# Designed miniproteins, single chains, continued (2), part 10

Each design is a single chain, and the fold is of that chain. pLDDT is the mean over its residues in the fold that is shown.

## One batch from the design tools (miniprotein)

Design m4338
Fold by ESMFold2-Fast:
Structure m4338 (fold): chain A 61 residues (1-61)
Amino acid sequence: DAAAQAAAEAGARAGDGPAGAREVGLAMKNSGGKGTGEQTAAVAEALGLSGRQAGELAAIG
């Protein structure tokens, strides 16, 4: 969907690290994800995932 696509694009652009994961979550929220992006960002940050990995996680869920 549009939120998953926006998250994947944001993840590709944001680069590595927890800050990138946060930006992916915000992109999903701004695309109408109703908090799914915020949850994805929190999980990715807790697991130490990069922005790229967070984008892939968002695309699955």
Scores: mean pLDDT 61

Design m4339
Fold by ESMFold2-Fast:
Structure m4339 (fold): chain A 80 residues (1-80)
Amino acid sequence: KAEEALKYAKKSVELAQKAIEYIKNGDFETAAKYMDEAAKNLIKATELYKENPSDEVKKAIDEARKTLKEAQELAEKAGV
């Protein structure tokens, strides 16, 4: 389960990074979809982390939260 939590956390980071790229390109509709999927993966990672806590998974979740927040702030700054 720790391996699954890490997988979801890393996927969340990847999706949030893609959202940032779409925001920079002015494709806010596609960015919103990637942000939604990033949030869903982050929730799954957090639930699995509660079942089997590890420092590695916590660090990955923290990185995912930070990246998603950056995407949200960038979207707001872009006037959306």
Scores: mean pLDDT 83

Design m4340
Fold by ESMFold2-Fast:
Structure m4340 (fold): chain A 72 residues (1-72)
Amino acid sequence: MEEVLENALLAGKQLGDPAGVLSALADYFAKQGRYEEAAKAYERASQVARDNGDFETAEELEKKAEELRKKA
C-alpha cells in the first residue's frame, strides 16, 4: 500500500498534480470496496493539497477519508 501511494505521489509530482493523482487512486480503491486503502490515499492527497495551500480541497479530501474509515 505505502509503495503504491509513494509511486502515485511521485507520478503526480511529475505531472504537476500530486493531489489529483492520489485522489484518483483513492476513488479507484473505494470503487473496489477497499475502504481502508482509499482512506489512506485521500489522507495523503489532503496533506499534499494542504502543503500546496489548497485548504478547501484538503478539507474535502479529509472528510472523504473519514467517511471511508467508517466503512472499513
Scores: mean pLDDT 79

Design m4341
Fold by ESMFold2-Fast:
Structure m4341 (fold): chain A 68 residues (1-68)
Amino acid sequence: GPVSKFIALVLQLLGNPDFDVTMVGPDTLTISAKAGASSALLSLKEELEADPDFDVDLSGDTLTISLK
Protein backbone atom coordinates (compact mmCIF):
# COMPACT_ATOMS: atom_id res chain seq x y z
CA GLY A 1 0.00 0.00 0.00
CA PRO A 2 1.03 3.69 -0.06
CA VAL A 3 2.55 3.56 3.46
CA SER A 4 4.73 0.53 2.58
CA LYS A 5 5.77 2.28 -0.65
CA PHE A 6 6.73 5.40 1.34
CA ILE A 7 8.80 3.37 3.85
CA ALA A 8 10.57 1.57 0.97
CA LEU A 9 11.31 4.96 -0.65
CA VAL A 10 12.77 6.35 2.62
CA LEU A 11 15.07 3.32 3.02
CA GLN A 12 16.18 3.53 -0.64
CA LEU A 13 16.96 7.26 -0.39
CA LEU A 14 18.86 6.93 2.92
CA GLY A 15 21.24 4.54 1.10
CA ASN A 16 21.79 6.96 -1.83
CA PRO A 17 25.08 8.91 -1.57
CA ASP A 18 23.71 11.74 -3.79
CA PHE A 19 21.05 12.81 -1.26
CA ASP A 20 20.60 14.13 2.26
CA VAL A 21 17.23 12.86 3.54
CA THR A 22 15.27 14.19 6.54
CA MET A 23 11.97 12.96 7.95
CA VAL A 24 9.84 16.02 8.81
CA GLY A 25 6.64 14.08 9.59
CA PRO A 26 5.25 10.50 9.63
CA ASP A 27 4.33 10.76 5.92
CA THR A 28 6.62 13.61 4.78
CA LEU A 29 10.34 13.81 3.96
CA THR A 30 12.72 16.39 2.49
CA ILE A 31 15.60 15.61 0.14
CA SER A 32 18.55 17.85 -0.71
CA ALA A 33 21.14 17.10 -3.39
CA LYS A 34 24.75 16.80 -2.30
CA ALA A 35 27.38 18.72 -4.31
CA GLY A 36 27.28 17.65 -7.98
CA ALA A 37 23.96 15.75 -7.68
CA SER A 38 21.42 18.40 -8.83
CA SER A 39 20.52 16.41 -11.99
CA ALA A 40 19.80 13.32 -9.86
CA LEU A 41 17.39 15.40 -7.72
CA LEU A 42 15.54 16.62 -10.85
CA SER A 43 15.29 13.03 -12.15
CA LEU A 44 13.90 11.90 -8.78
CA LYS A 45 11.32 14.75 -8.88
CA GLU A 46 10.09 13.63 -12.34
CA GLU A 47 9.89 9.97 -11.24
CA LEU A 48 7.95 10.69 -8.03
CA GLU A 49 5.59 13.26 -9.64
CA ALA A 50 4.41 10.39 -11.89
CA ASP A 51 3.32 8.39 -8.80
CA PRO A 52 -0.32 9.16 -7.80
CA ASP A 53 0.39 8.33 -4.11
CA PHE A 54 2.86 11.23 -3.68
CA ASP A 55 2.70 15.01 -3.57
CA VAL A 56 6.04 16.41 -4.72
CA ASP A 57 7.29 19.99 -4.41
CA LEU A 58 10.65 21.47 -5.36
CA SER A 59 11.63 24.71 -3.58
CA GLY A 60 15.14 25.87 -4.47
CA ASP A 61 17.34 22.78 -4.11
CA THR A 62 15.06 20.98 -1.60
CA LEU A 63 12.49 18.38 -2.70
CA THR A 64 9.52 17.73 -0.37
CA ILE A 65 7.59 14.45 -0.70
CA SER A 66 4.33 13.72 1.12
CA LEU A 67 1.86 10.84 1.01
CA LYS A 68 -1.54 11.90 -0.37
Scores: mean pLDDT 81

Design m4342
Fold by ESMFold2-Fast:
Structure m4342 (fold): chain A 120 residues (1-120)
Amino acid sequence: ATAAAYLAAGNAALAASNYAAAIANFTNAIALDPNNASAYLNRGNALLNLEQYSAAIADFTKAISLNPNNALAYNNRGIALLNLQDYSSAIADFKKAISLNPNNGVAKLNLATAQNNIAA
């Protein structure tokens, strides 16, 4: 199998909410192409949906290192950090996501949620 075939299978599994199959396919894609930012981003998304927050953060961090302009990777790492109650790091990521895409209403809402948690 090719990296592209594993990516396609992972994307199909993710779309079907089959997160375990998505993780397995993206792991195989990464083994064949370790510089594929999209594979790390999408595996992180599957891990986030399974509430595997620390593993999701590691994948989003790698996705960001490969593509630092990915607003979605910052927003989703912020969500994982928020769930681990690392509010300061979550705020930084949501601000970065908004700076890359100022029309991101979801990141703005997530920023307000994180800020309210440290103000209480």
Scores: mean pLDDT 90

Design m4343
Fold by ESMFold2-Fast:
Structure m4343 (fold): chain A 55 residues (1-55)
Amino acid sequence: VEPSLEELETLSLEQQREWQAIQMARRAGLSQRETAELLGISQTTLSRRERRLYG
């Protein structure tokens, strides 16, 4: 499966939306584990995405 141009652009937007969702969950007092479960991803994936978005 090779990524299309549209898919690459969509992935960038999804990463930004996930970042906002993470911030909102943290404000609600949810742990990193609970936030990952809400997003349907693993805690490891969440941690990696957070580092990639923020540096």
Scores: mean pLDDT 67

Design m4344
Fold by ESMFold2-Fast:
Structure m4344 (fold): chain A 88 residues (1-88)
Amino acid sequence: TADLNTAIAILQDAIATASGADAAIAYNKLGTAYLNLGDYANAASAYTKALALNPTNTAAKAGLAAAYQQLGDSANAAAASNALAAAS
């Protein structure tokens, strides 16, 4: 939707100027926006970047697993789910 595309643009701008925890939060929100849009490949990419900045982000791990499951990538979905279980 237009609202999701607007959120994606705002989050991309935030990421350009953010660092550390703020960048991790922005990437997690970007992943969620892409998931809601049905863009599972970009959702997986955004969640992966969020986890690179904050490896204990449970929401990003869950979102990554969901994105890979939708893509039919069972191996990456299982790896993300195992990482989520180990951290929680």
Scores: mean pLDDT 75

Design m4345
Fold by ESMFold2-Fast:
Structure m4345 (fold): chain A 65 residues (1-65)
Amino acid sequence: MSVEELIEEAKKHFEEGNYEEAVKAYRKAISLDPSNKEAWKLLAEVYRKMGKDEEAKRAEEFSKL
């Protein structure tokens, strides 16, 4: 599965309210391409929805690199 396919899978899980599965898919995308700023931003959004503010802040910081 490509980075793009993983991001689309994660977005689908996020839309369904499956935040844990969305996190897994975004983390896998980031593992394949750590420089993908969009994946980091979207991961931060999922963490915020889950109330994981510290994890969200860290992911957002990586999106700025």
Scores: mean pLDDT 84

Design m4346
Fold by ESMFold2-Fast:
Structure m4346 (fold): chain A 77 residues (1-77)
Amino acid sequence: SEELLKKLEEINNLIKEAAEAELKGDKEKAEKYKEKAIKLMESLSEKPLSEEQRKTIEEIIEERIEAYKKLLEKEKE
């Protein structure tokens, strides 16, 4: 659905913002963006999430943030 696509785009943007904030040393801002991304991804479920599903979402978001940080660092000429 269009709503799902927009939420996925927002999650990806929050992951990028968290990665950029971490690289700039703004730990508080990075954590807030990370928390927002996790909560937004959890909100994609129409049914209550299991503890395993919540943990998986947190791990996915954390892995994407780390991957994005590495990508940003590697793009330095």
Scores: mean pLDDT 82

Design m4347
Fold by ESMFold2-Fast:
Structure m4347 (fold): chain A 58 residues (1-58)
Amino acid sequence: MLEKVRRASLALKEIYDEIKYNGLTDELLERAKQRLIEAGADEATAEFAVRSLKEKYG
């Protein structure tokens, strides 16, 4: 569990950096969701994170 959280946190940091430099796009949101799932997040957690990114940066 902790190992998955660590990997997801690193993925979120990289996603945040990409948003900071390139801005928030629909393509970035889709890649962000996929990246979080690949890091070990479940789909519901990844969808929640993507919605949070939309609310903060969209």
Scores: mean pLDDT 74

Design m4348
Fold by ESMFold2-Fast:
Structure m4348 (fold): chain A 96 residues (1-96)
Amino acid sequence: MSVDEVAEGMKLVGEAYEEAKRLAEEGLESGDKEKAEELVKEALEIMERTLEELREAGYADSVIAYAERKKREVEEYAKKKLEEGYKKAEEKERKE
């Protein structure tokens, strides 16, 4: 395995992670529970698809492990953002 292949795999994981986090943050900013849940689902689907593509392409175990770790980080982040989004939605309803 070449260093370039590992670097490319890590870059793909990083790009997917940033996009997934951005979608989860957009869900929180919406103040809408349904939109937050939809965007979180899309974020997790991005991470899962990236992980599957890396496995199918035969990337090194170290790259796969990194992708799995980043997927877990998105899952934890998304969970936290959904909880924050629900609180924000309730506060918006209370101000009506």
Scores: mean pLDDT 75

Design m4349
Fold by ESMFold2-Fast:
Structure m4349 (fold): chain A 60 residues (1-60)
Amino acid sequence: LLEEAEKAYRAGDFDKAIELYTKAGEQGDAESYRKLADLLAERGNFEEAEKWRQKALEIA
């Protein structure tokens, strides 16, 4: 899941990357939530990015 999300992100498919990072994080991968937060921050969605960083800390 994490590798699939990273591949989607590199391809510019941000909607798919968000979906796959979210799913990987739900399976307990804190790194996926951290990557999701970074992606959201790069797109200007800073409030959501902070929420996902907090979730990453909760499951790490």
Scores: mean pLDDT 80

Design m4350
Fold by ESMFold2-Fast:
Parts: sequence; C-alpha cells; structure tokens
Structure m4350 (fold): chain A 87 residues (1-87)
Amino acid sequence: MSNTDIFTNNMNNIITDSGNIVSVSSDMISSHIDNGDFNSSNSIFMNMNHDMYNIGNNIVNIYNDLGDDDTSSFWSSMIDDITNMIN
C-alpha cells in the first residue's frame, strides 16, 4: 500500500467520522491527489504535510462557520501532531 493510499484512507475515515462535511472534504483531498502532489514528487512526504495542513485549515474554517468547536479543536490537534512528526 502506498503512502498516498494510507493518507487518503486515514483522512477519509476521519472525515467520515465527523459525518457532516464528508463530500466537501473528500473533494478537497481528491483535488490534491489529482494535482499529482502525492503521486509524483520526490518530496512526497513534505507535499503531504503541506497539503494536509492546508486541507485541515480549510476544514477548521468550515467547521468554525458551522459552530463546531470540538471538530475545530480536533483538526488543530491533528495538524500539530503531523507538524511535530515531520519536524
């Protein structure tokens, strides 16, 4: 299984568990994959981190607009964990 497949599965599972914004978040992840960032780069790990951070920020913004503080906190924690893992 590729790192891209693992990333996509984990992100899709997390988005599915949140329930409310699955299609929008999945479309964003699919868009990043379609742009080839995860598939063709020698820096795929750094690209995945950058894309995940951007996706996370967009999801947090959408959830803040919906008034879901718990989901916002969850995504912020996940972004921090990913950032710490790479540094």
Scores: mean pLDDT 52

Design m4351
Fold by ESMFold2-Fast:
Structure m4351 (fold): chain A 92 residues (1-92)
Amino acid sequence: DRIAQEGAQAARDAAEKRGLTATVTVEGNTATITLKGANVAQQVGALSGAVGAELEGANVKVKVEGDTVTITLEAPTPEILAKGLRAVARGL
């Protein structure tokens, strides 16, 4: 979906601006954002709470593994998924 892909690009651009390597994949109504870089957990620590608080009807999971943070967004619609991706971008 185009709107979800635009949200994915916003998240990638925000991560790159922070010096992080970002991989964003969108599959149906699910998006997986993988962020890698030095101090990534510290840089995105506040993000998990902010994203979860702003999304209604969506499931948000954040996993931290060493230098990698994986954010998984599951939404009922592409519009809510895009909103979630933009919330990630805004939180970075």
Scores: mean pLDDT 74

Design m4353
Fold by ESMFold2-Fast:
Structure m4353 (fold): chain A 93 residues (1-93)
Amino acid sequence: MIKELEEEAEKGDAEAATQLGIILMSKGELEKAKEYFEKAIKLDETAEAYTALGRVYHEMGEYEKAIEYYEKALELDPNNVVAEKNLEETKAA
């Protein structure tokens, strides 16, 4: 599965890049997860990809950058409850 996601991400699949980033983040590979979320955003700017990148910055302790990316997610989708909740939690940290 991981090799297939890597091949799909290399071929320009933004969803595959996002999924691989989530898997890497769950393994604690935060720097690699960040790279894949950045690739996903370059391929397709989605509120979900910006929210995921914000979460990586939060896990890294980079709260100001996390806030910035959650705000970008809300610019694309103002009704994104996940981005709004993560923004509030990060501002409280």
Scores: mean pLDDT 82

Design m4354
Fold by ESMFold2-Fast:
Formats: structure tokens, C-alpha cells, sequence
Structure m4354 (fold): chain A 92 residues (1-92)
């Protein structure tokens, strides 16, 4: 992912994959920045939107998490992961 991103800074797949890696490593702010870049390039990227929503929730940015989950549901209204996550964030 990093090698691909160095060659093409706008590689949405590389941005999303690196964001997932940084999130697992607890590097939440860096992961958020990578996911935000991915969705700026591809606003309907469900993988990046779901990742961003999860990180916003973990960092206490509940309104931003809700906005990201609503964007997932606008792209895929039947996305059960987004529906379940939305209910959890609204209950927090």
C-alpha cells in the first residue's frame, strides 16, 4: 500500500488499505486523514466511508461518524453494518 501510494498519491485502493493498517496500529488520526483523502477522490467508496465512520466513533466524533454512516446508507441502503453502527452511535 505505501509503495503504491508513493508512486500514485491518488490511488484510492492504496489510501484505503493504508488507512485500515494505521487504524489497526492505533494511528487513528493518520488513518482518518487517509480515509478522508480516499473519499475526496471517490465519494462513494463504501470501504473508506465505513472505516472513517468507525474511527470517528472511536475518537469521540459522533456527529461526523453519523454523517459518514448516512453517506454509506445513501450509497447502499441495505448495508446492515452501517445500519447496526448507526444505531450504536445514536445510542452513545
Amino acid sequence: AEARLAADPDDVEALTALGERYAVEGRYEEAIALYERAIALDPRNLRALLGLAALYYHTGRYEAALAALRRVLAVDPSNEDARAALAQVEAA
Scores: mean pLDDT 79

Design m4355
Fold by ESMFold2-Fast:
Structure m4355 (fold): chain A 70 residues (1-70)
Amino acid sequence: SEEKLKRARELAEEGERLVKEGLELLKTAGDDLKKILEGIGLVLRGIGLLIEAVILAPEDEYAREAFEKY
């Protein structure tokens, strides 16, 4: 359905954004344990949303490509 596809894309966009934010935190964290843990947390949450997007709409190229990128 169109609503299902839209929801999957919203999840994929949110997931990709969280992964990117987490990776940027990790890249700039140095020895800052708090930033390292925050970055890891964002990456894990983002990956979870990307997985949910693919499960919800496995035929959606956008969701699949976002997941495959990470």
Scores: mean pLDDT 85

Design m4356
Fold by ESMFold2-Fast:
Structure m4356 (fold): chain A 90 residues (1-90)
Amino acid sequence: MVDVVVSNTSKTSAGASASSEDLSGEEAAEIAGEGAKEGAKKASGNEEVHTIKKIVTSENSGSAIAGTGKDRKETEELDKKALEELVKES
């Protein structure tokens, strides 16, 4: 089974981590990207969100951040911290 953790990194952005024994790190990062987009949509109420960054964190896990263009600069500033926090909880 795939485990996905989504965290809101700002009003308009979200980060996510995904892991599964049956996934490659790349596949997990793709799933994390989808989770991050859903989190960002929910946080902003805006359907138009973009995956800002995807990271492979292990052989079977990955993380991603997504956000809207509205707070893009702030989302990028929070990128490292949000991913560090998600990896810590994983």
Scores: mean pLDDT 68

Design m4357
Fold by ESMFold2-Fast:
Structure m4357 (fold): chain A 88 residues (1-88)
Amino acid sequence: TSPGYSESSLEQEIDPKRKEIRLRGYVKSTDSDGGYAKGEVVVTLDEDGNITIEEKSESKGASDNTLKTVKSAMKFLLESMLKQAARA
C-alpha cells in the first residue's frame, strides 16, 4: 500500500555554549488507513570535528511499503547530513 501522507524536515541547530552544530532529520509516512512509520536522525558535530550519530524509529500498523519508504528516507537523510557535516 502506498503511503497516504508524508512529512519530512531537516533542521540545523547551533549551540554556541557547547560549540556544537546539530543536524536533525525527521521523516514520517502514513497509510491511507492510518498506519504510520516515523524516523529521526541526529548528527552532532563538535568543535574538534568529532561526529556523533543518533537514530530513532517507530511504527504502528504500517504497511510494508510505508516501512520501506521511511527506512529509505532515513538512509538518504543520514548520508546527506554526513556529507554536510564533512563540509563544515
Scores: mean pLDDT 77

Design m4358
Fold by ESMFold2-Fast:
Structure m4358 (fold): chain A 89 residues (1-89)
Amino acid sequence: GPHAEEARRAMERAREAFRRAVEALDAGDVEAAREATERAREALERARRAAEAAAADASAPEDALEAEIAEGVAAVLYGVSALLVRNAE
């Protein structure tokens, strides 16, 4: 439903933010990587809230599970990006 679509949109936003953080790290731009990582964190928080709303309204558990899996992947990428930025200092 619309809530599941909003959650997927928020998750795509989070994935895009993490991709930008990885690109900044690959370029050796530590400051850009930090900014992108913080943006990814905000996108992840929005995705988490959207996923919770979708899960609360979902009659189909698959929509909630899909949102949770995508958020989990984003959280792992966030943690890896933050660790790499600290090590690049």
Scores: mean pLDDT 67

Design m4359
Fold by ESMFold2-Fast:
Structure m4359 (fold): chain A 72 residues (1-72)
Amino acid sequence: MIAGILENIAELARKGEVDLALTFASIVLAISKLSGDDPEVIELIQKAIDALNAGDVETAIRYLEEAAEKAR
């Protein structure tokens, strides 16, 4: 379930595993686009990736948690 994966990525970011969280978020984004997942979920994952790249870990965690809630 994609929601559970997104929650795990948020937990990695929270633990300071930012590079790993970014890698997994990028993989999930690619899979979600290929699978035709909800456009709102795809947009939130993209915003989380953008925030991680900007060093805004707190904002990234929020977007990942919002994406997980919408993917339920």
Scores: mean pLDDT 84

Design m4360
Fold by ESMFold2-Fast:
Structure m4360 (fold): chain A 79 residues (1-79)
Amino acid sequence: SLRAEAERLAEEAAELFRRAMEALAAGRPAEALRHMEEAARLAREAARLLLEAGELSEEELRAAEAQLDAWLARFRALV
């Protein structure tokens, strides 16, 4: 189902987020940024699948995408 696929992508995004934090702690900012960018991509894909499943509105998707973009921009400024 679309919901199960979105769940899988969200779990993958969470794992990449963990790896990004570990890379930052280990002094590898370039690796951390790559993991963060991939995590954001998967999170956006999961949100789009939730829209297709009827569990998210178009308005909520746009807000989530804007939040992800703003968050990733702030993270890039830190590394």
Scores: mean pLDDT 85

Design m4361
Fold by ESMFold2-Fast:
Formats: sequence, C-alpha cells, structure tokens
Structure m4361 (fold): chain A 55 residues (1-55)
Amino acid sequence: MLTREEAEELARYIEEKTGEKFDEEDIEHLRKLLEYLGLKTLEEGRKWIDELLNE
C-alpha cells in the first residue's frame, strides 16, 4: 500500500507535467486510485504516470 508521502511525491510529479494542483483530498484520491489499479510501490506508480504523460 502506498503511503501518503509516496502519493504526495507522485502528485507533485503529475503537477510538473500537467500544471494541475493537488490538495490533501486530491492526494488521498490519487493514493486510492493507485491502490485500485494494483500499484503497490512508488516505482510502479511512477511507471504508470510516465506511460500516461510521456507516451
């Protein structure tokens, strides 16, 4: 399960690419989405984001 800190790190990464802002609720929603997708580590989360944003 991803920690809040890991979800925050991924949210900041998305912010750099999209310009969107993430508040505390958005970070928690992102964490739950990553869990729903079966992503359990920061590395898996970054790979998923890279696929969506760089491809």
Scores: mean pLDDT 77

Design m4362
Fold by ESMFold2-Fast:
Structure m4362 (fold): chain A 68 residues (1-68)
Amino acid sequence: MSIFDRIMAQARARLDAAVAAGQITPAQQAQIMARIQAGIQRMIDNNVDSRFYQIGADGIIQREMASL
């Protein structure tokens, strides 16, 4: 399993919990997951250290959920 796959799995689990708690809808979860994937891909393309991938994913989740 790549670090990317692990981060995406953890993000999905966190967002599944948010859906179960009624904080977001399944449609919003799908949009946030797409933004996380795009953000991490951008980091990969710019040769950013994999250490920052998790921080980037967490930042996207916080920003997107704060915007709901």
Scores: mean pLDDT 80

Design m4363
Fold by ESMFold2-Fast:
Structure m4363 (fold): chain A 72 residues (1-72)
Amino acid sequence: SELAIVYNNLGNVYISQKRYEDAIKAYEEALKLDPSYAPARSNLQLLVSYLEQEGKQDLAAQAREILAKSAA
């Protein structure tokens, strides 16, 4: 889906703006539209690692839950 690509790119823009909650929501929408869309999954995994390093545990947990649901 082209819309999944758009949401993935929007998530990347939000990360550059340090808008991490918005980035998580954008990647979640990309995975809802196309659960097999590897770039969104990979970017969300990278975001989890980044949030953990920054001590943002609640946001990291939210992102992990989305990844777990998209793997089913």
Scores: mean pLDDT 86

Design m4364
Fold by ESMFold2-Fast:
Structure m4364 (fold): chain A 120 residues (1-120)
Amino acid sequence: MNRESLERLIARLEAEAAALPAGSPARAAVLEEIGLLYALLGEYEKAKEYYEKAIEELGDPENPVLLMNLAKALAELGKYEEALEYAKKAVEAAEARGNKAMAAMAQSLVDKLEEKIKKK
């Protein structure tokens, strides 16, 4: 997929999000999709911004998927200590929700980030 196609999709999703009710799970899901598309473009600051907007929209600071996506974006930005904090929160949130697969994925990210910090 070329950059122009991704940028057109982002613009469409931004218009869709603006048309959806504030505080709705549907709007939060669209904001998360925009964040994922910015991450695909390598625009990790924008990806972080949209993941934070999605968390605010849901009013759920312990959403494990959004916490994992934030941790990944922060890691790509070189913010390893902040990324580790969010990855640990994602483990706890996934465990609390009984999502063993997500907890394992989040723990794998924790382990990778701890190794990155240790090598500094």
Scores: mean pLDDT 85

Design m4365
Fold by ESMFold2-Fast:
Structure m4365 (fold): chain A 65 residues (1-65)
Amino acid sequence: ADASTAGAAGAAGAFAAGESPERHRRAGILSGKQADETGTAEGAAEGVREGGGSERAARLAKQLA
């Protein structure tokens, strides 16, 4: 899954980070807010909140190097 993810994930990360990452994450967090009691959705919401930014950072570091 990691092999081909770079392109798609990079595009999604750039899109969200460039345009409105907060809006996209807010929608996911709002949904997970109700299911966060389950615990599983909590991890997903947290991943979207930080995972997205982390992926963009990795992409940027790769280009910087």
Scores: mean pLDDT 48

Design m4366
Fold by ESMFold2-Fast:
Structure m4366 (fold): chain A 95 residues (1-95)
Amino acid sequence: MEKILKEIEKKAEELKSLVDKHVPNPTLAQAIKSLVDELVEAVKKGDRQKAVRYIVALNLLVTAAYLEGADPQAVEEIRKKVLELSKLADKALES
C-alpha cells in the first residue's frame, strides 16, 4: 500500500512537470495541476468516486490543451501519465 502511494506521488509530480513544460495556457496548466493534487488526496483518503471524477476531469482538460494548440506528442505523453495514474489509483483503492 505505502509503495503504491509513493509511486502515485512520483507519477503525479512527473505529470505536473510535463504540464508546466508543454501546456502554453497558464490558467489551464494550473487547473490540470490542481486536479492532479486533488486526485492524489482523494486516493489517500480512499475516495474512489472523487478519484474517478478527477480522472475524467483531467482527460477533459488535457483534450482542451490539445485543442488550444499544445504539441500533440507532449499531449500523448501527458495522456499516458494520466492513464498510469488512473491504473495506480484503481490498484490503491482496490486494496
Scores: mean pLDDT 85

Design m4367
Fold by ESMFold2-Fast:
Structure m4367 (fold): chain A 67 residues (1-67)
Amino acid sequence: MKLDFDEFVAFVKEKGLFPGLDLDDPASRAQLRAVFDHFDTDGDGTLDEAELQAFLDTMNGGGPPVP
């Protein structure tokens, strides 16, 4: 399974992963694009299952504070 940026945005919305983000706002989309690009290691414009799992693991494994 692979997610384009638009599919990634839809996935994030459905899972409620960034509840404070207005995904119609260009600034919020830019933030999500930066996150997407960080996990898009091969730079092909899609997230593979492994890359998506790494993203989810980071979101669930990151503790505050994480210095």
Scores: mean pLDDT 72

Design m4368
Fold by ESMFold2-Fast:
Structure m4368 (fold): chain A 68 residues (1-68)
Amino acid sequence: SEAEKYYKEGLERFKEGDYLGAIELFDKALEINPDFKEAEKNKYLALGKHYELLDNKELAEEYYKKAE
């Protein structure tokens, strides 16, 4: 599906360390399939990684919790 294509592209961006790019692609997957739990979880993981890179450990931990 188109949602799965965006999700896979998001995973590749995540793997490359492009967490903002990953978030955008996971959001596109969620626009097509709002119940795409894997895309939502990985979006929160990408947000957590993004805030880790900004040395904002508290926000990173909050987003990691949302990924559970």
Scores: mean pLDDT 89

Design m4369
Fold by ESMFold2-Fast:
Structure m4369 (fold): chain A 63 residues (1-63)
Amino acid sequence: YDPSVPLSLEEATRLFQEATKLLAQEKYEEALELFTLLAKASPDPVLKELAEQVIKLIEEKLA
C-alpha cells in the first residue's frame, strides 16, 4: 500500500475486513496497524471515522 495514493473503496473494504478479522483473533497490534492505515488513506469518511473509533478501543484494551 502506497500512502501517497488514497485507497480505492474496494481496497479500503478488504483492508477493513482483514483488520476486523485480526481484532476478532485478539491480534490487537496487527489490527491497529491496518486500522491506522484505513484512518489515513480511506476515501470513505464513514470507514475513516469507524477506523478511528476502533483504534481508540484497541488502545484502551492495550493500556
Scores: mean pLDDT 78

Design m4370
Fold by ESMFold2-Fast:
Structure m4370 (fold): chain A 103 residues (1-103)
Amino acid sequence: SSMAEEEKKAAEKTLENLKKKIEELEKRIEELEEKYKELIEKDPEGAKKLVEEESKKLLLELEMLRSMLTMVKYMYPEYKEEVEELEKRIKELEERIKKLLEK
């Protein structure tokens, strides 16, 4: 029916937006990793402070996205496999941040 088709389009748009947000966070983490490499030799204390401050912000945003993905999985169980793939990407990004924080 027309209503079921509109619900599917809404779910697909939501997942596309979440995927784009994950890609934006992945880029921000990559930029943070590169900036850390540049600063560590010249200003180790400043590099550590930068990573700690930016990591807190990035981890909060990743947690929010994970919560949104959990809601999407509940509301649209037909997209469970796609949601779980995105959840896996979030976990990999969290591990990259953890590695930066361990130094």
Scores: mean pLDDT 85

Design m4371
Fold by ESMFold2-Fast:
Parts: C-alpha cells; structure tokens; sequence
Structure m4371 (fold): chain A 55 residues (1-55)
C-alpha cells in the first residue's frame, strides 16, 4: 500500500541519518575501519528487521 511504502521510506531515512551520526562520532573517537564497518553492518540489519515488521 501507499501508506506501507511511506513507512518503509521513513524507517530507511531515519535509521540512515542515525547511522551517519554514529559513524561520525565513532570516527572522532578514533574508531578503526573494522569498527566502523561493524557499526554499518549492525545498523543495516536493524533497518532490515524494522522494515520487515511493518504492516
């Protein structure tokens, strides 16, 4: 439905913005490339789960 598509887009945009902030903060704290990739991977999995839970 159009409403479902809108909710999916909202979740993706919201979690994407949070990911950018988390990566920036981790970089400022001296995180390694491996640590940054783990943050990205975990965020992707969380986004996918939230999208799957949508009606």
Amino acid sequence: SEELSKKIAEVVLETGEELVKRVQEAKEKGASSEELQKIIDESYEETAKRVEELE
Scores: mean pLDDT 83

Design m4372
Fold by ESMFold2-Fast:
Formats: C-alpha cells, structure tokens, sequence
Structure m4372 (fold): chain A 86 residues (1-86)
C-alpha cells in the first residue's frame, strides 16, 4: 500500500469504529471521527491522540472493551477486503 492508501484505510477503519461506538458513547464516537480526519490527512500522531481520548471518554471498562472489539472487528474486515483485492 502507498502512504495515501494506508491513510485512506486507517480513516475508513476509524469511521466504521465511530459508527459502531456512537450508540454506546457519543463522546468516544466524536473522538474516533476526529481520529479518522487526522488519519485521512496522514497525521498519525493526531489520529493516535484522538483514539486515546476516545478510550478516556468511555465511562467504564465495559465500554472501553466494546471500543477495542469494534477496532479489532473493523480492522480484521478491512484486512480481509484487502486480501480479496490482492
């Protein structure tokens, strides 16, 4: 993948995670959307900072676990899609 393709992939994963997290924590979802915008711009440091803030916005461990599961599931799905495209 090129840097632009990696940035687009990271942004897509973050957007999908934000959609999954929104009914659980709108505040965490807002931070994940900011992470997607930073990832799309190629700013990995800003994207990572917003992901960290999303976990801090989660009210408890159960919500943090839900965010982790959403990231793992959307990440695995994105990798499977890349394998299908070769």
Amino acid sequence: LSDAEEAALAAEIARRVAERVEPISPAAAAELRRAAEAAAAGDADAANEHVRRAFEAAPDEEHRQAILEAIAEEGARALAALEARE
Scores: mean pLDDT 80

Design m4373
Fold by ESMFold2-Fast:
Structure m4373 (fold): chain A 53 residues (1-53)
Amino acid sequence: SAREARVAALLRQGLSYAEIGERLGISRQTVIDRVLALLERLGVRGTPELAAA
């Protein structure tokens, strides 16, 4: 989805989950949920922190 793709783009720019939440006006938990949904769609397993590194 567009929201998940936006979160992925910001992660690639080196932003933390908290910074992405501030940038998009959403909670850090919502960012984590979007990352988990994106990883599930890509068939990747792991913690969101590891995937964001």
Scores: mean pLDDT 71

